# Designs tried in a protein design run: designed miniproteins, single chains, continued (4). Part 68

Each design is a single chain, and the fold is of that chain. pLDDT is the mean over its residues in the fold that is shown.

## One batch from the design tools (miniprotein)

Design m14506
Fold by ESMFold2-Fast:
Structure m14506 (fold): chain A 86 residues (1-86)
Amino acid sequence: AKEIIEELEKILEENWEKPEEEKYELMAEYLKEKGLEELAEKIREIAEAKKKIKELAKEGKLEEAKALAEKNKGLEAELEKLLEEA
């Protein structure tokens, strides 16, 4: 658990200037390489949701963007719990 969390934090710190969806894609790639495919899949799902939220907001569909963002917060909380168990 500790080594995985430390590397994910390092990815976030080294890529602070990148969009959130790109940072999450890098995290997912790392987890997949370590054989943690379930965690990688969940992070990729979060990344796709963040990308869609930005697209909806850009199109002026703010209510749809807010609804997806709320759902995505639930996925992020679930991911955090799974990382603590790993």
Scores: mean pLDDT 77

Design m14507
Fold by ESMFold2-Fast:
Structure m14507 (fold): chain A 60 residues (1-60)
Amino acid sequence: EREELERRAEELEREAVRAYLAGDNRKTAELLLEIAELKERLGEHEHAERLRERARELLA
């Protein structure tokens, strides 16, 4: 389970980078929020909070 969550987070991180480079701030923010939820489930609460903050900034 933990390894699966980590692999899914890595895949979403790659997709988020592609969206960011394409200038799609909305999609990037949505992907960051999904990654944050996975990090929360992994017990990485501080990383999850930083990702949520980054997503909020992209939508401002």
Scores: mean pLDDT 84

Design m14508
Fold by ESMFold2-Fast:
Structure m14508 (fold): chain A 112 residues (1-112)
Amino acid sequence: SSDLEEAIAYLKKAIEYTQEALKALEAGDIESAIKYLTKAISYALEALTLLRQVHAREPSPTLAEAIALLERAIELTREALRAAQAGDVETAKRYAEEALELAQRALALLES
């Protein structure tokens, strides 16, 4: 469906911005990392809204699992953002890496 395709596109953008945030954290560029993590959260929330709408119309165990993974990825990305804002680069990097893994798992389920 168009809503599912749009959700996948937003999720891919969230993944892209999380990857850019990790590059910025590795470079010690905290200002850019905060901007990219904020963008990642925004796109992930758009994807989550659309996925919930799709699931409400046609419930699927696979879609429910993808939603749960994305919800956890958003929580971890928010923790990464808080750590980055506190100047804790190592903690921000760990949370962002875990969020990226979960978001990529959610994407794989949606593209299967």
Scores: mean pLDDT 93

Design m14509
Fold by ESMFold2-Fast:
Structure m14509 (fold): chain A 90 residues (1-90)
Amino acid sequence: MMEPLPGPGGGIGAARAAMEAAPEKAAAIEAAAKAGGLKGEGEAGQALGAGGGGLAGAEAGREAGASEELIRAAETGGRDGLAEGEKLIA
């Protein structure tokens, strides 16, 4: 079976690890992950690129540790993922 990697594509475990590693970034990482598909686990948003950019960005944020730019990129990518996911279920 395929397992979620901590690096590319992320996953719920990666987002949780990122929030624990950087508590001050937790709100931004959570927002990016929710926008990308963690909130909609199993929903159409995740069908589009495994949760859109939110998961990948949260993962990148975790690896960078303190990169607010990466977290912002995840939020933007996750927002696009949600928009495309909504089109998929329409």
Scores: mean pLDDT 43

Design m14510
Fold by ESMFold2-Fast:
Structure m14510 (fold): chain A 114 residues (1-114)
Amino acid sequence: SHLAEGEKYLSKGEYEKAIEYFDKALKEDPNNAEAWTNKGLALLKLGKYEEAIEYFDKALEIDPNNAEAYANKALALLKLGKYEEAIKYAEKALEIDPSNPLGREALKKAKEAK
């Protein structure tokens, strides 16, 4: 599937190719929260933090309990120096999944950066 091919390129660090396949997956199913989250993650890896947040927000409109989307949104906010917002969304990720490693890392780094 296009989602699986996108995830394969994402894992290889081929972020622009990953986005191309996630765009194809979203044309087939625009309600695929995983594809929105993974596209946001690829944009975050490319340093496009504001654009990444926009796609994490789209994922959260579809799936409001997506801990991974909250954790990655917190990391993007951390990269933008928005430490209080990063703490807020990292804590939301940890409320949903207390073991989420990205949520824990984002929370620690945001608190240390204040």
Scores: mean pLDDT 90

Design m14511
Fold by ESMFold2-Fast:
Structure m14511 (fold): chain A 60 residues (1-60)
Amino acid sequence: LNKLTVKFTNEADAKELADFLVSEDPSITATVEGTTVTITSDLAIEKLIGLVLQWLGENL
């Protein structure tokens, strides 16, 4: 089980990333705690990072 944490300066961005990840792959668990998103999945860490970078590239 792989775990990745992403930190934002804005709570809305954290929630949007979490919603995006779950919509892309329902096996992903994304928990939002303030401005921090904790991502847990059996998917390869490289795939999880890729999805995060995809969202950041589309929204930043």
Scores: mean pLDDT 81

Design m14512
Fold by ESMFold2-Fast:
Structure m14512 (fold): chain A 63 residues (1-63)
Amino acid sequence: SMADTIARVARQGLLESGVPEERAQRLAEKIREKVSKLPDDATPDEIGLAVQEAIREFEREQR
């Protein structure tokens, strides 16, 4: 699915940025879940916002 693809790409980017595998995997799953809730005609901008929100929430919560 598109959500799975987006989560995979995000995970790779996080790993490249130095995020540990464990956290990258969990965040990717959160991203996948949020994107999956979007309508199938969601715009790239809406998808990007969902990804950014997932990252912000996760980063705050993992402390």
Scores: mean pLDDT 79

Design m14513
Fold by ESMFold2-Fast:
Structure m14513 (fold): chain A 60 residues (1-60)
Amino acid sequence: SILDEALKKLTEIMQDESLSPREKLREAIRVLEEYIARTKDEKEKEYLELLLELAKERLK
């Protein structure tokens, strides 16, 4: 599913030791926005949007 692909990509970002915590959040936001735009499933989209809100709050 699109959600599974997004979560896999987010896991790769979290495991990237070359990125700072702030850089990981910025990359996660970019990935989440891309997958939200591609998602046709309403429940998967809602879950991705919740993750996006959480990431944006942590970046503030």
Scores: mean pLDDT 85

Design m14514
Fold by ESMFold2-Fast:
Structure m14514 (fold): chain A 57 residues (1-57)
Amino acid sequence: SPEARLAELLERILELHRRKAALEEEYAATGDPAVREEVARLEAEIERLLAEAERLA
């Protein structure tokens, strides 16, 4: 159902936000550009999933 799909998307978005927060802490500690690139990749993925969730709501 659209409701079940929306729930799955929101759970995935929350997981990606938790991972992003951990990587942002790592970047603050290390300044590693590879970590910054991974944060940017996660931001793009979150944006795509949010757009999909908005279409289902």
Scores: mean pLDDT 87

Design m14515
Fold by ESMFold2-Fast:
Structure m14515 (fold): chain A 63 residues (1-63)
Amino acid sequence: MIDREVELALLIIKAVNAEKAGDFKTAAEYYREAARLAREIGEDPQLVSDLERKAKEYEEKAK
């Protein structure tokens, strides 16, 4: 089974890849999922906040 921390890293990589491709909608979705997972596994609250902020920023850019 994949470790939850590895899943978090993969979600962030997917978000960054979508961001670089100009796919802001997909980037926002992956950042949102990463923030949710980070919260569930008890990651640093600062990291959770940063991921939530990125998700909101790219959701707004996707409009």
Scores: mean pLDDT 82

Design m14516
Fold by ESMFold2-Fast:
Structure m14516 (fold): chain A 58 residues (1-58)
Amino acid sequence: TLKTVEQALNDLQQLLRETPFTKADIGRLLGLNPEQAEQATLQTLAQTAVQLQQQDAQ
């Protein structure tokens, strides 16, 4: 399917801007350790989110 990393990155940036969620909260939802979430770039989080959504959609 056609979710891109750029689309996910934009969604994550909007989520951080418009909601009280933090990068650590997003990482936790993706199954990452808080340390990994804090050190991960938004692009890495976007890639992980896309991969998880693709698996769930199949």
Scores: mean pLDDT 71

Design m14517
Fold by ESMFold2-Fast:
Structure m14517 (fold): chain A 113 residues (1-113)
Amino acid sequence: WDREFEQQWRIAVGMVGLLTSVFSEEEQKRMTALLEQPDFFDRLKAVWKKFDPDNSGSIPVSQVPAALKELGIPVPSAEELAALHRQLADALRESHETVSFVTFALLAAKLAV
């Protein structure tokens, strides 16, 4: 499980630079720096394990605000969060009903910078 998290975290860091349609250059730099912080990764991993205890690989979108709050990240309006999630889901070609660890890490980093 911890090796899977490390792989997903490395994917998230790499995806920041590829999502130029979603993130500005300044946001990409700040998000990459934050995601490369060991303490931030450890907090992401701890929160993810709490919300995905069975290691299913995804959590429902409805759980994202609670997970962000556990990370100490200011939760935006439901509309703003839904818009950002749709942009990421479309760019990553993922489900609009669930969030992967990679998408969750990107959401958390974007909202924390």
Scores: mean pLDDT 78

Design m14518
Fold by ESMFold2-Fast:
Structure m14518 (fold): chain A 70 residues (1-70)
Amino acid sequence: MTAEEAYQKGLDAGAAGDSETAIEWFEKAIELDPNFAEAHRLLGLHLLGTAQNDEEREKALEYMKKAREL
């Protein structure tokens, strides 16, 4: 499986309203390609949307910052 394939599965899960599954696939895409900017951005956005505390928000923002650096 390529990073692009994992990313596409994340997009499909997100479109179906399954944010938890989308997060898992974006994490897999980053595992396969740590420089995949779009995967970092969408993982950050989904994590920010599900964040319940400041630590989770900070983690989400770190992924979004990493995406901008790539």
Scores: mean pLDDT 82

Design m14519
Fold by ESMFold2-Fast:
Structure m14519 (fold): chain A 65 residues (1-65)
Amino acid sequence: SEEEREKLIREYAKLVKQLLIKNVGMSEEKAQEIAEINAKILRFQRKSEEEIRRQVDLLKKALEN
């Protein structure tokens, strides 16, 4: 559903922000800006829920290591 897709996009953006802070040492302000741009791009690209979920799972695994 479109609702579930938007939920996954927001989760993806949150994880991208966390990775930028943790691995790059980016400030919270800058990481938030990049994450918001990333979310906009992902919405524009019309990727499927399955593809977005796959990417979310990959980011979660990266944060655990």
Scores: mean pLDDT 82

Design m14520
Fold by ESMFold2-Fast:
Structure m14520 (fold): chain A 62 residues (1-62)
Amino acid sequence: SAAAEQRQRDLAIVEEVTNSALASAAAARARGEPGSHAPQLDSGLSTLEVGERQNALIAARA
């Protein structure tokens, strides 16, 4: 139970950090930062976002 609760806490932190990182990355892309994509193409942007989300999740994993 304690271990399970700690894992749940860790997952919540990872999710929060990942969401924050993705939001920051999306904002940077919107500003025309390196690796920016046209927001008009949701499907194309979705592919980039999926890759970025996986990368951010891996980086945020404890």
Scores: mean pLDDT 61

Design m14521
Fold by ESMFold2-Fast:
Structure m14521 (fold): chain A 88 residues (1-88)
Amino acid sequence: SMEELRRRIRAALLVAEPAEKAGDYETSLEVFGLALQGKFAEAAYLLVKKGIVTPEEAIRLLREAARLMGYSDEEIERLVKEFEEKLK
């Protein structure tokens, strides 16, 4: 639905913002694209890999993005675990 698309766009903008504020527009655009594809864990991992956010900040961003998407607590925890596995 259009409402679901709007939620995804808002979540994608949220996770892309740290890179934009850092002046890294290339990474911001890549993160936004990954998030629009539903690849939020990959998007957050890219921010950490680029030194834009800490892992703890990335987890907070993922929880907020997932809440904007209307994810359940179970879905939020799965997303966080998917992200944590990428850090290993």
Scores: mean pLDDT 90

Design m14522
Fold by ESMFold2-Fast:
Structure m14522 (fold): chain A 74 residues (1-74)
Amino acid sequence: MSDEERFAQLAAELEKILAETTDPELRHLAGVLLSTARYLLDHPERFTPEAREQILAVLEQRVAELKAEVDRQK
């Protein structure tokens, strides 16, 4: 999967989290992560491939943590 596809997938997962949770803290965190993912999608030229991969790894971890927290609220 390309970096662009991975960022787009993370953005879609974050949008799903925002649709599923009413918790204001989780919504705030998801919003911040979504803004970061969208910025990287809109401005790929501002980052090296190595920097994008490092940011992707952090975002993937943070999204997984948010998904687990949303699941705990159900």
Scores: mean pLDDT 79

Design m14523
Fold by ESMFold2-Fast:
Structure m14523 (fold): chain A 69 residues (1-69)
Amino acid sequence: MKELPERVLRALELLARGASEDEIMSLGFTPADIPALRALLEGRITSREQVRALDASPELKAALEDVFA
């Protein structure tokens, strides 16, 4: 498995700690990225096909597709 980008790892750590959406967005994520990051944290994203179906920013989708490739 390829390592998640540092920015994504930091967002997942903050979400796991119960951080606010505002804190996650301070890392450069959009509001649409928040549900995708939660799904990833909950283990609901397990395949590249699921990443492609996400309503998330092109940057986040590209990073996650690379991890699940």
Scores: mean pLDDT 77

Design m14524
Fold by ESMFold2-Fast:
Structure m14524 (fold): chain A 79 residues (1-79)
Amino acid sequence: MREQLQAELTEIIERAKELSKRAEKLGNKDLADQARRVAFSAEVLLKALPTADPETVQAGIDRLRKEVEELEKEIKKLE
């Protein structure tokens, strides 16, 4: 279970960082800042993973995944 949560968080961090870079190239600071915040939140959850309740971490992952999807949608609208 924790290995799966670690993989999911790592994927979210990578996706959020990529979206931040893409938003910066589009000149959209707000979207870049939002993507950076998602990456930071995922990194915090990743650090807490050894001691955190798995259900709480999964809920956090679900929320962050939704935020990444919304950011990707907004960035695609500007392309």
Scores: mean pLDDT 83

Design m14525
Fold by ESMFold2-Fast:
Structure m14525 (fold): chain A 72 residues (1-72)
Amino acid sequence: SLQDELTEYLSARYPEHFVDVEVKIEGDRIDVTIYVKPETSREERQAMAIDAANYLSKLYPDKIIRVTVRAA
């Protein structure tokens, strides 16, 4: 699943910060919520959001991708 693929991608790149990811697909939209450890800095959260958005945009160039990062 897309959730499993994104979990593998993010956990490999951000093993000290990544907790979980939720993916919701509705028509032309992909909404992603990334859960991180509470101590994860703003800069690290932004990096994770950008990486996830870029990863998904390459796989689904015609979809609207929304990424949110939240403390677990």
Scores: mean pLDDT 87

Design m14526
Fold by ESMFold2-Fast:
Structure m14526 (fold): chain A 66 residues (1-66)
Amino acid sequence: MEAEELIEKAREYNDKGLEALKKGDYVSALEYARKAFDYAGRALDLDPDNEEARRELMLSMGIITS
């Protein structure tokens, strides 16, 4: 999977995680954020300087720690 595809998946799961947080569904929010974290981390393994992947990783960490 290309880094760009992994970043898109991270974004999709972060969006779902944020929607779950808005609804007070913390279990689903954590599950989606963990998936986003995995995809963003894998994208950074392929391209360590990728700012989009780094932003998605930081967002997923924010959801996990909220």
Scores: mean pLDDT 84

Design m14527
Fold by ESMFold2-Fast:
Structure m14527 (fold): chain A 110 residues (1-110)
Amino acid sequence: SVKITQSPSSITVKEGEKVTLNATASKPVGNKVLWYKQEEGKEPQLLIKFGNKRVPGVDERISGSGSGTNYSLTIEKVKKEDSATYYFAVYDEETKKWNYSSGTKLTVVD
């Protein structure tokens, strides 16, 4: 099975700053990886698929990068609306299930 470590667990940034979230898989996972956003009281929103492909309708300030075991989500010029918990997910070829990170809670302040 694949284990995921995501860092930081929480971060507070000022509006207009850049933030990068990092995720590490316990072994190489190929491109079957995604990033999603969970806002309190809302449905989860898929942001990035295949490690670096932005889902249609997702803000161009948001990008994914990485390969093998190391992946990142970058948000440029953060806005108040970006305050949410962000999760990295990996498809585990051995168990044939998606494994999810514990997430990063992002808080955007003035």
Scores: mean pLDDT 86

Design m14528
Fold by ESMFold2-Fast:
Structure m14528 (fold): chain A 100 residues (1-100)
Amino acid sequence: MAEEIKDAIEALAYGNVYLNEGKVEEAIAFFERAIELDPKNAKAWAGLGMAYYKAGDYEKAVEYFEKAIELDPNVSEEFRKAYAEAYEKLGDYEKAKEIL
């Protein structure tokens, strides 16, 4: 389980593997573990945003993407399309246009 992982980088790597396999709930657990071990890991916050985006929770997706950008603005390139699409799903087309 994610709680057995002691390294934030390892937890992040497992999160990405499970996310790519469509195992969203398991991916969330690993990204949450990565954040628990290293709260400044912008890529872990971005991964959590992507997991919630794939789950259809667009409000949480936006919240976690914005946390990732706050920690490292360069990380936004990895999820810009999902971030913009999340705002479109929330009805904020102007904000989505600004992100793209």
Scores: mean pLDDT 85

Design m14529
Fold by ESMFold2-Fast:
Structure m14529 (fold): chain A 65 residues (1-65)
Amino acid sequence: SAMEEALQREIEELEREAVRAHIAGDYATAAEKLREIARLHEQLGDHEHAARIRAEADRLLAKAA
């Protein structure tokens, strides 16, 4: 659907932003972007994938602390 395609494009953009933040050492921003990605996966009904992405965000935040 057009909505699913729009959500997937938003996920891809957020993934690029998360990668750039990670490379810059900005783990807090990278984790925030991953949490946004997880929220969009939940909107797509992919709750298992969303949970894994949130776990990755938590690991990045641990590096920022």
Scores: mean pLDDT 88

Design m14530
Fold by ESMFold2-Fast:
Structure m14530 (fold): chain A 66 residues (1-66)
Amino acid sequence: ASDEQLRAASEAAGRGDPAARRAALEAIAQRDVEAAAAGIVAAAGDDPRAGPENALALARALLAAP
């Protein structure tokens, strides 16, 4: 499912340290990233084929955020 794929992508982004992943997710979810995440979830639900690619894009963005 799209939610499951988005979770898998988030796990891939922070598989090294779960505490650091949680802190990063909460820090970057405060502004624009929250709206972007909602859009990706909607896109994944609209097309299951495109969902995994969008989830991976989100995970990469999370890794790139300082």
Scores: mean pLDDT 49

Design m14531
Fold by ESMFold2-Fast:
Structure m14531 (fold): chain A 77 residues (1-77)
Amino acid sequence: MKLSDEEAEKLYNSLPLSTKLKFEQLMVKKYGSIVNFLNSKDRYKDAIEIGKELGLSDKESEAYLQVLIKEYEEASK
């Protein structure tokens, strides 16, 4: 799904901090680290599955993943 960076950031910022932390914890639990999750070939499907466990919509899960990718790409520079 094509979300603009602004739309993705807006959806991400609408999520409670507790939800963001739970998403991170599930990524670490399932993949060993956030970086390992982001290097997964099926990371979009994996993000939707994690989001579903937290009661998130597919759009919210995709927005979370899109923001996370951008943050980690910027941190790696």
Scores: mean pLDDT 80

Design m14532
Fold by ESMFold2-Fast:
Structure m14532 (fold): chain A 79 residues (1-79)
Amino acid sequence: MQTREEALAEIDRYFEAMKAALEAIDEVEKKHGVKLPGRERMRIIAEAAAYGVENGLSLDEVREYAKKRVEELIKKRKE
């Protein structure tokens, strides 16, 4: 079983990944002059954070993943 210290470190990583994803989404929204519905934004945040933590990605990699997901969604809505 994980130690208390290991569990806390994992929680901290998840929380930082969520923050990084939110920042990335805000940047893409500003770039395209679009605001995503809260539901879609939360889905991408959760998805990017889970993917990042589970695969040991850096916060920059989490940001890039979130940006890609948002850009794909915006393109799909326009095309």
Scores: mean pLDDT 80

Design m14533
Fold by ESMFold2-Fast:
Structure m14533 (fold): chain A 84 residues (1-84)
Amino acid sequence: GRERAERGAREAEEAARRGDGRSAGRAAARAGSAAARGGGGREAARAARAAVEGARRDPSGAVSATGGAIAAIGGAIAAGEAAG
């Protein structure tokens, strides 16, 4: 769970660095889903930030990046609730 969320966060950060908002959004959504199932709220929050950065750098991918950020935030919240 947490390791999968970390992988998603790294993929989202790398995609955002390249200016690929669509890939950043997809990676963030995967990180959120992994966090909701197996923990990794911090990793999902990082992925959400990366997706937001991807949207800023790539407006053409902004819809996908925004969707991914929302999914990652939801996964982080779910992971936090399960842990708390």
Scores: mean pLDDT 82

Design m14534
Fold by ESMFold2-Fast:
Structure m14534 (fold): chain A 69 residues (1-69)
Amino acid sequence: SMEEIEKRLEQIEKAKENTDKVFDEKLASTTDPEEKERIERLKKIYDEGFEVSKQLLERRRAALEAAAA
């Protein structure tokens, strides 16, 4: 349903915000350059995952809207 898709999109947005905060805190407390690079690479992987999930839900929304027309 459209409501469920909207709720899932909101959950993804909140999860991304929380994940960004955790990574920012880790980066702020990390002094080793190699460890910082590792954390930054991991953050990018999570960001990509959120983007893919968001795109999937947006496509589902578009399909439901088209089917209702």
Scores: mean pLDDT 84

Design m14535
Fold by ESMFold2-Fast:
Structure m14535 (fold): chain A 60 residues (1-60)
Amino acid sequence: MEKELLEVIEISLEEAVEVGALTEEQAKEFLDFAKKLLEEGKSLEEVKEEVQKKVEAYTG
């Protein structure tokens, strides 16, 4: 798994928890979702887009 991508996802999820848009459990589920997509062979770009859309929908 790309370390840089994982760090970006973790930071985005932590920010969502800080704002109160997500619980820690939901943030963990989104991180697990990203890991699952990478395991399924999805591109890094697709994983980033999917996670970012979910985070933005909750924080916007």
Scores: mean pLDDT 71

Design m14536
Fold by ESMFold2-Fast:
Structure m14536 (fold): chain A 94 residues (1-94)
Amino acid sequence: SSADQYQRERQSMYQRVSDIMQDIINQMQSGSISVQQGVDIFTRRMQTLASTSSPDVQRSIDNLVTQIRLVADNRSDDDFIQWMQQTQDTLQSI
């Protein structure tokens, strides 16, 4: 059914988003990239994921990207990284 397909797509999306977030968090914490570079890389990876997804999943990805940019713009680098870790942990629990 379309509902079963949507559920599987959302689960796959959450796993991919979590994996991307973890990779970027690790690179920011190691000092390999800046927070701004991390946000830019995350945005590009999310846009690539969205381009292959259904319209409903694309909207969810776009909302997450918007939220991440807002948090990065309004918090210190350390607070942003902590927020990213908490968000990634939440996605893993879904």
Scores: mean pLDDT 82

Design m14537
Fold by ESMFold2-Fast:
Structure m14537 (fold): chain A 80 residues (1-80)
Amino acid sequence: SAEEKEKLEGLKFAAEIKEIAEKTTSEKEIEEEKKKLEEKIEEAKKTLEESKSEEERKKAEEVIEKSKLILEAIEKHQAL
């Protein structure tokens, strides 16, 4: 079902956050990952502004939300 899909996606997302936070150990890698996530957020924001589709807007919102959570996880893990 769609609900089972969402639950699996949630578990995968949590695992991805953990792996990214654990792998971004150098200053250079942290900066590169942050830049990539910020670029994803900006692209998603553009989609929100330009998209005529409610479905596309929801997907863009999800990308922004997930990318922000990953950024926060990296910052917390690195204790910068």
Scores: mean pLDDT 73

Design m14538
Fold by ESMFold2-Fast:
Structure m14538 (fold): chain A 66 residues (1-66)
Amino acid sequence: PSKTTLAIAKKIVTGELKPGEVYSASEIAEMLGVSQSAASKALSELEKRGLVEKIRRGRKTLYRVK
């Protein structure tokens, strides 16, 4: 996993990102001080690992913390 993926996973495990909360890649990027591309890649990795679920809201892609 990337450093960004591990940083997000840590925030989920510590409860900083709570179950049921929904975020865009842009919001996570701003929170971590990383590029949107890095955040998007990390969220995709976490989705594959079952830590977040991918949600479509019209024209937006969002991720829900599980």
Scores: mean pLDDT 84

Design m14539
Fold by ESMFold2-Fast:
Parts: sequence; structure tokens; C-alpha cells
Structure m14539 (fold): chain A 73 residues (1-73)
Amino acid sequence: KIREAVALYTAGEILYVAAKIEKDKEKAKELLEASIELYREALKLAKEAGAPQEEIEEIEKKLEEAEKELKKL
């Protein structure tokens, strides 16, 4: 289960980075929304798997950053 959380987190990061370099505002929004969903699922699975608090906090921070970026669009 922790491996699934890591995979989702990694996918979320890839989409987040793609969104940050995307010049089209609508496309960036779609990428950020997808990244946020992946981070939310990763966070849920990480907590269920008993991941270290440091890893949980990292996912929470990334989720918050992605949500803030989405609000700016």
C-alpha cells in the first residue's frame, strides 16, 4: 500500500511540474486539478499505511502548494 502512495505522489509531482511550465491557463488548470487529486489519494493511502510523519507532512505541503497555484489561475 505504501508503494501505491509513493506512485501516486510521484505522478502528482510530474503533473504539478507540467502545470508550472504550461503557458496555456486552461491546460495548466487541468494539470493542477489532476495533480491535486493524485496528492489527495497519495495522502490518504500514506496515512492508512502508517507512513512516517515527515512523509505525510511533505505530501500535505505539496497538496497545499498545488491548491494555492490553482486559486491563482
Scores: mean pLDDT 83

Design m14540
Fold by ESMFold2-Fast:
Structure m14540 (fold): chain A 88 residues (1-88)
Amino acid sequence: MYKLSEEEIRETALAAVENIKKAIEAKKQGDESKAAAYASAAGILAAVLSQSGAEELAELIREAVKALNAGDLEKAEKLAEEVEEKAE
């Protein structure tokens, strides 16, 4: 199993937050393809976090991606902020 250090977990979580924020911006601009690409990247990072035992962070990121895919940008933004707060 691929296991990240505590520092790498933090960096991975923050990278996922960045991708979610970019996906939200793309959605607001009507760029569905770009939004889907960023959401997919965040989902991959969540899988890496889950494999490394950071399940709480992984679940919040998966919830944000679900909200984003459902068009609930406010929920996605709130969940991304929660991940950022926990990762800092």
Scores: mean pLDDT 85

Design m14541
Fold by ESMFold2-Fast:
Structure m14541 (fold): chain A 113 residues (1-113)
Amino acid sequence: MSPLERLEALTEELIRRLREAGAPEEVLAAVEDTHRALLAEGRATGDLKAVMERLVAYEEGLGLIFERRGELELALVAYEGAIELARLAYEETGDPEFKEKAERLEKKKEELK
């Protein structure tokens, strides 16, 4: 699969898992709209790295919001999504910032158990 196709697949998987974990429809709609907008920007500009950075930050932020609300299952799903996306970004760009981000989020996930 192309990097864009893999990114779209990770987005679909995140939304599926958030729905299964009981995320409100307003949250699911916001996640879908944000990913759609960023993927469209990536297609238009060709700046896949910038899109991946923004999506990782968005999904990490979503995890933090759920964590602060005590919605730990939703927080774990969002952090796992961010980890998978950061790993894909590292594969595609070779940028060590994405590797460090994935490792930090993995540690954060373990602390929530």
Scores: mean pLDDT 86

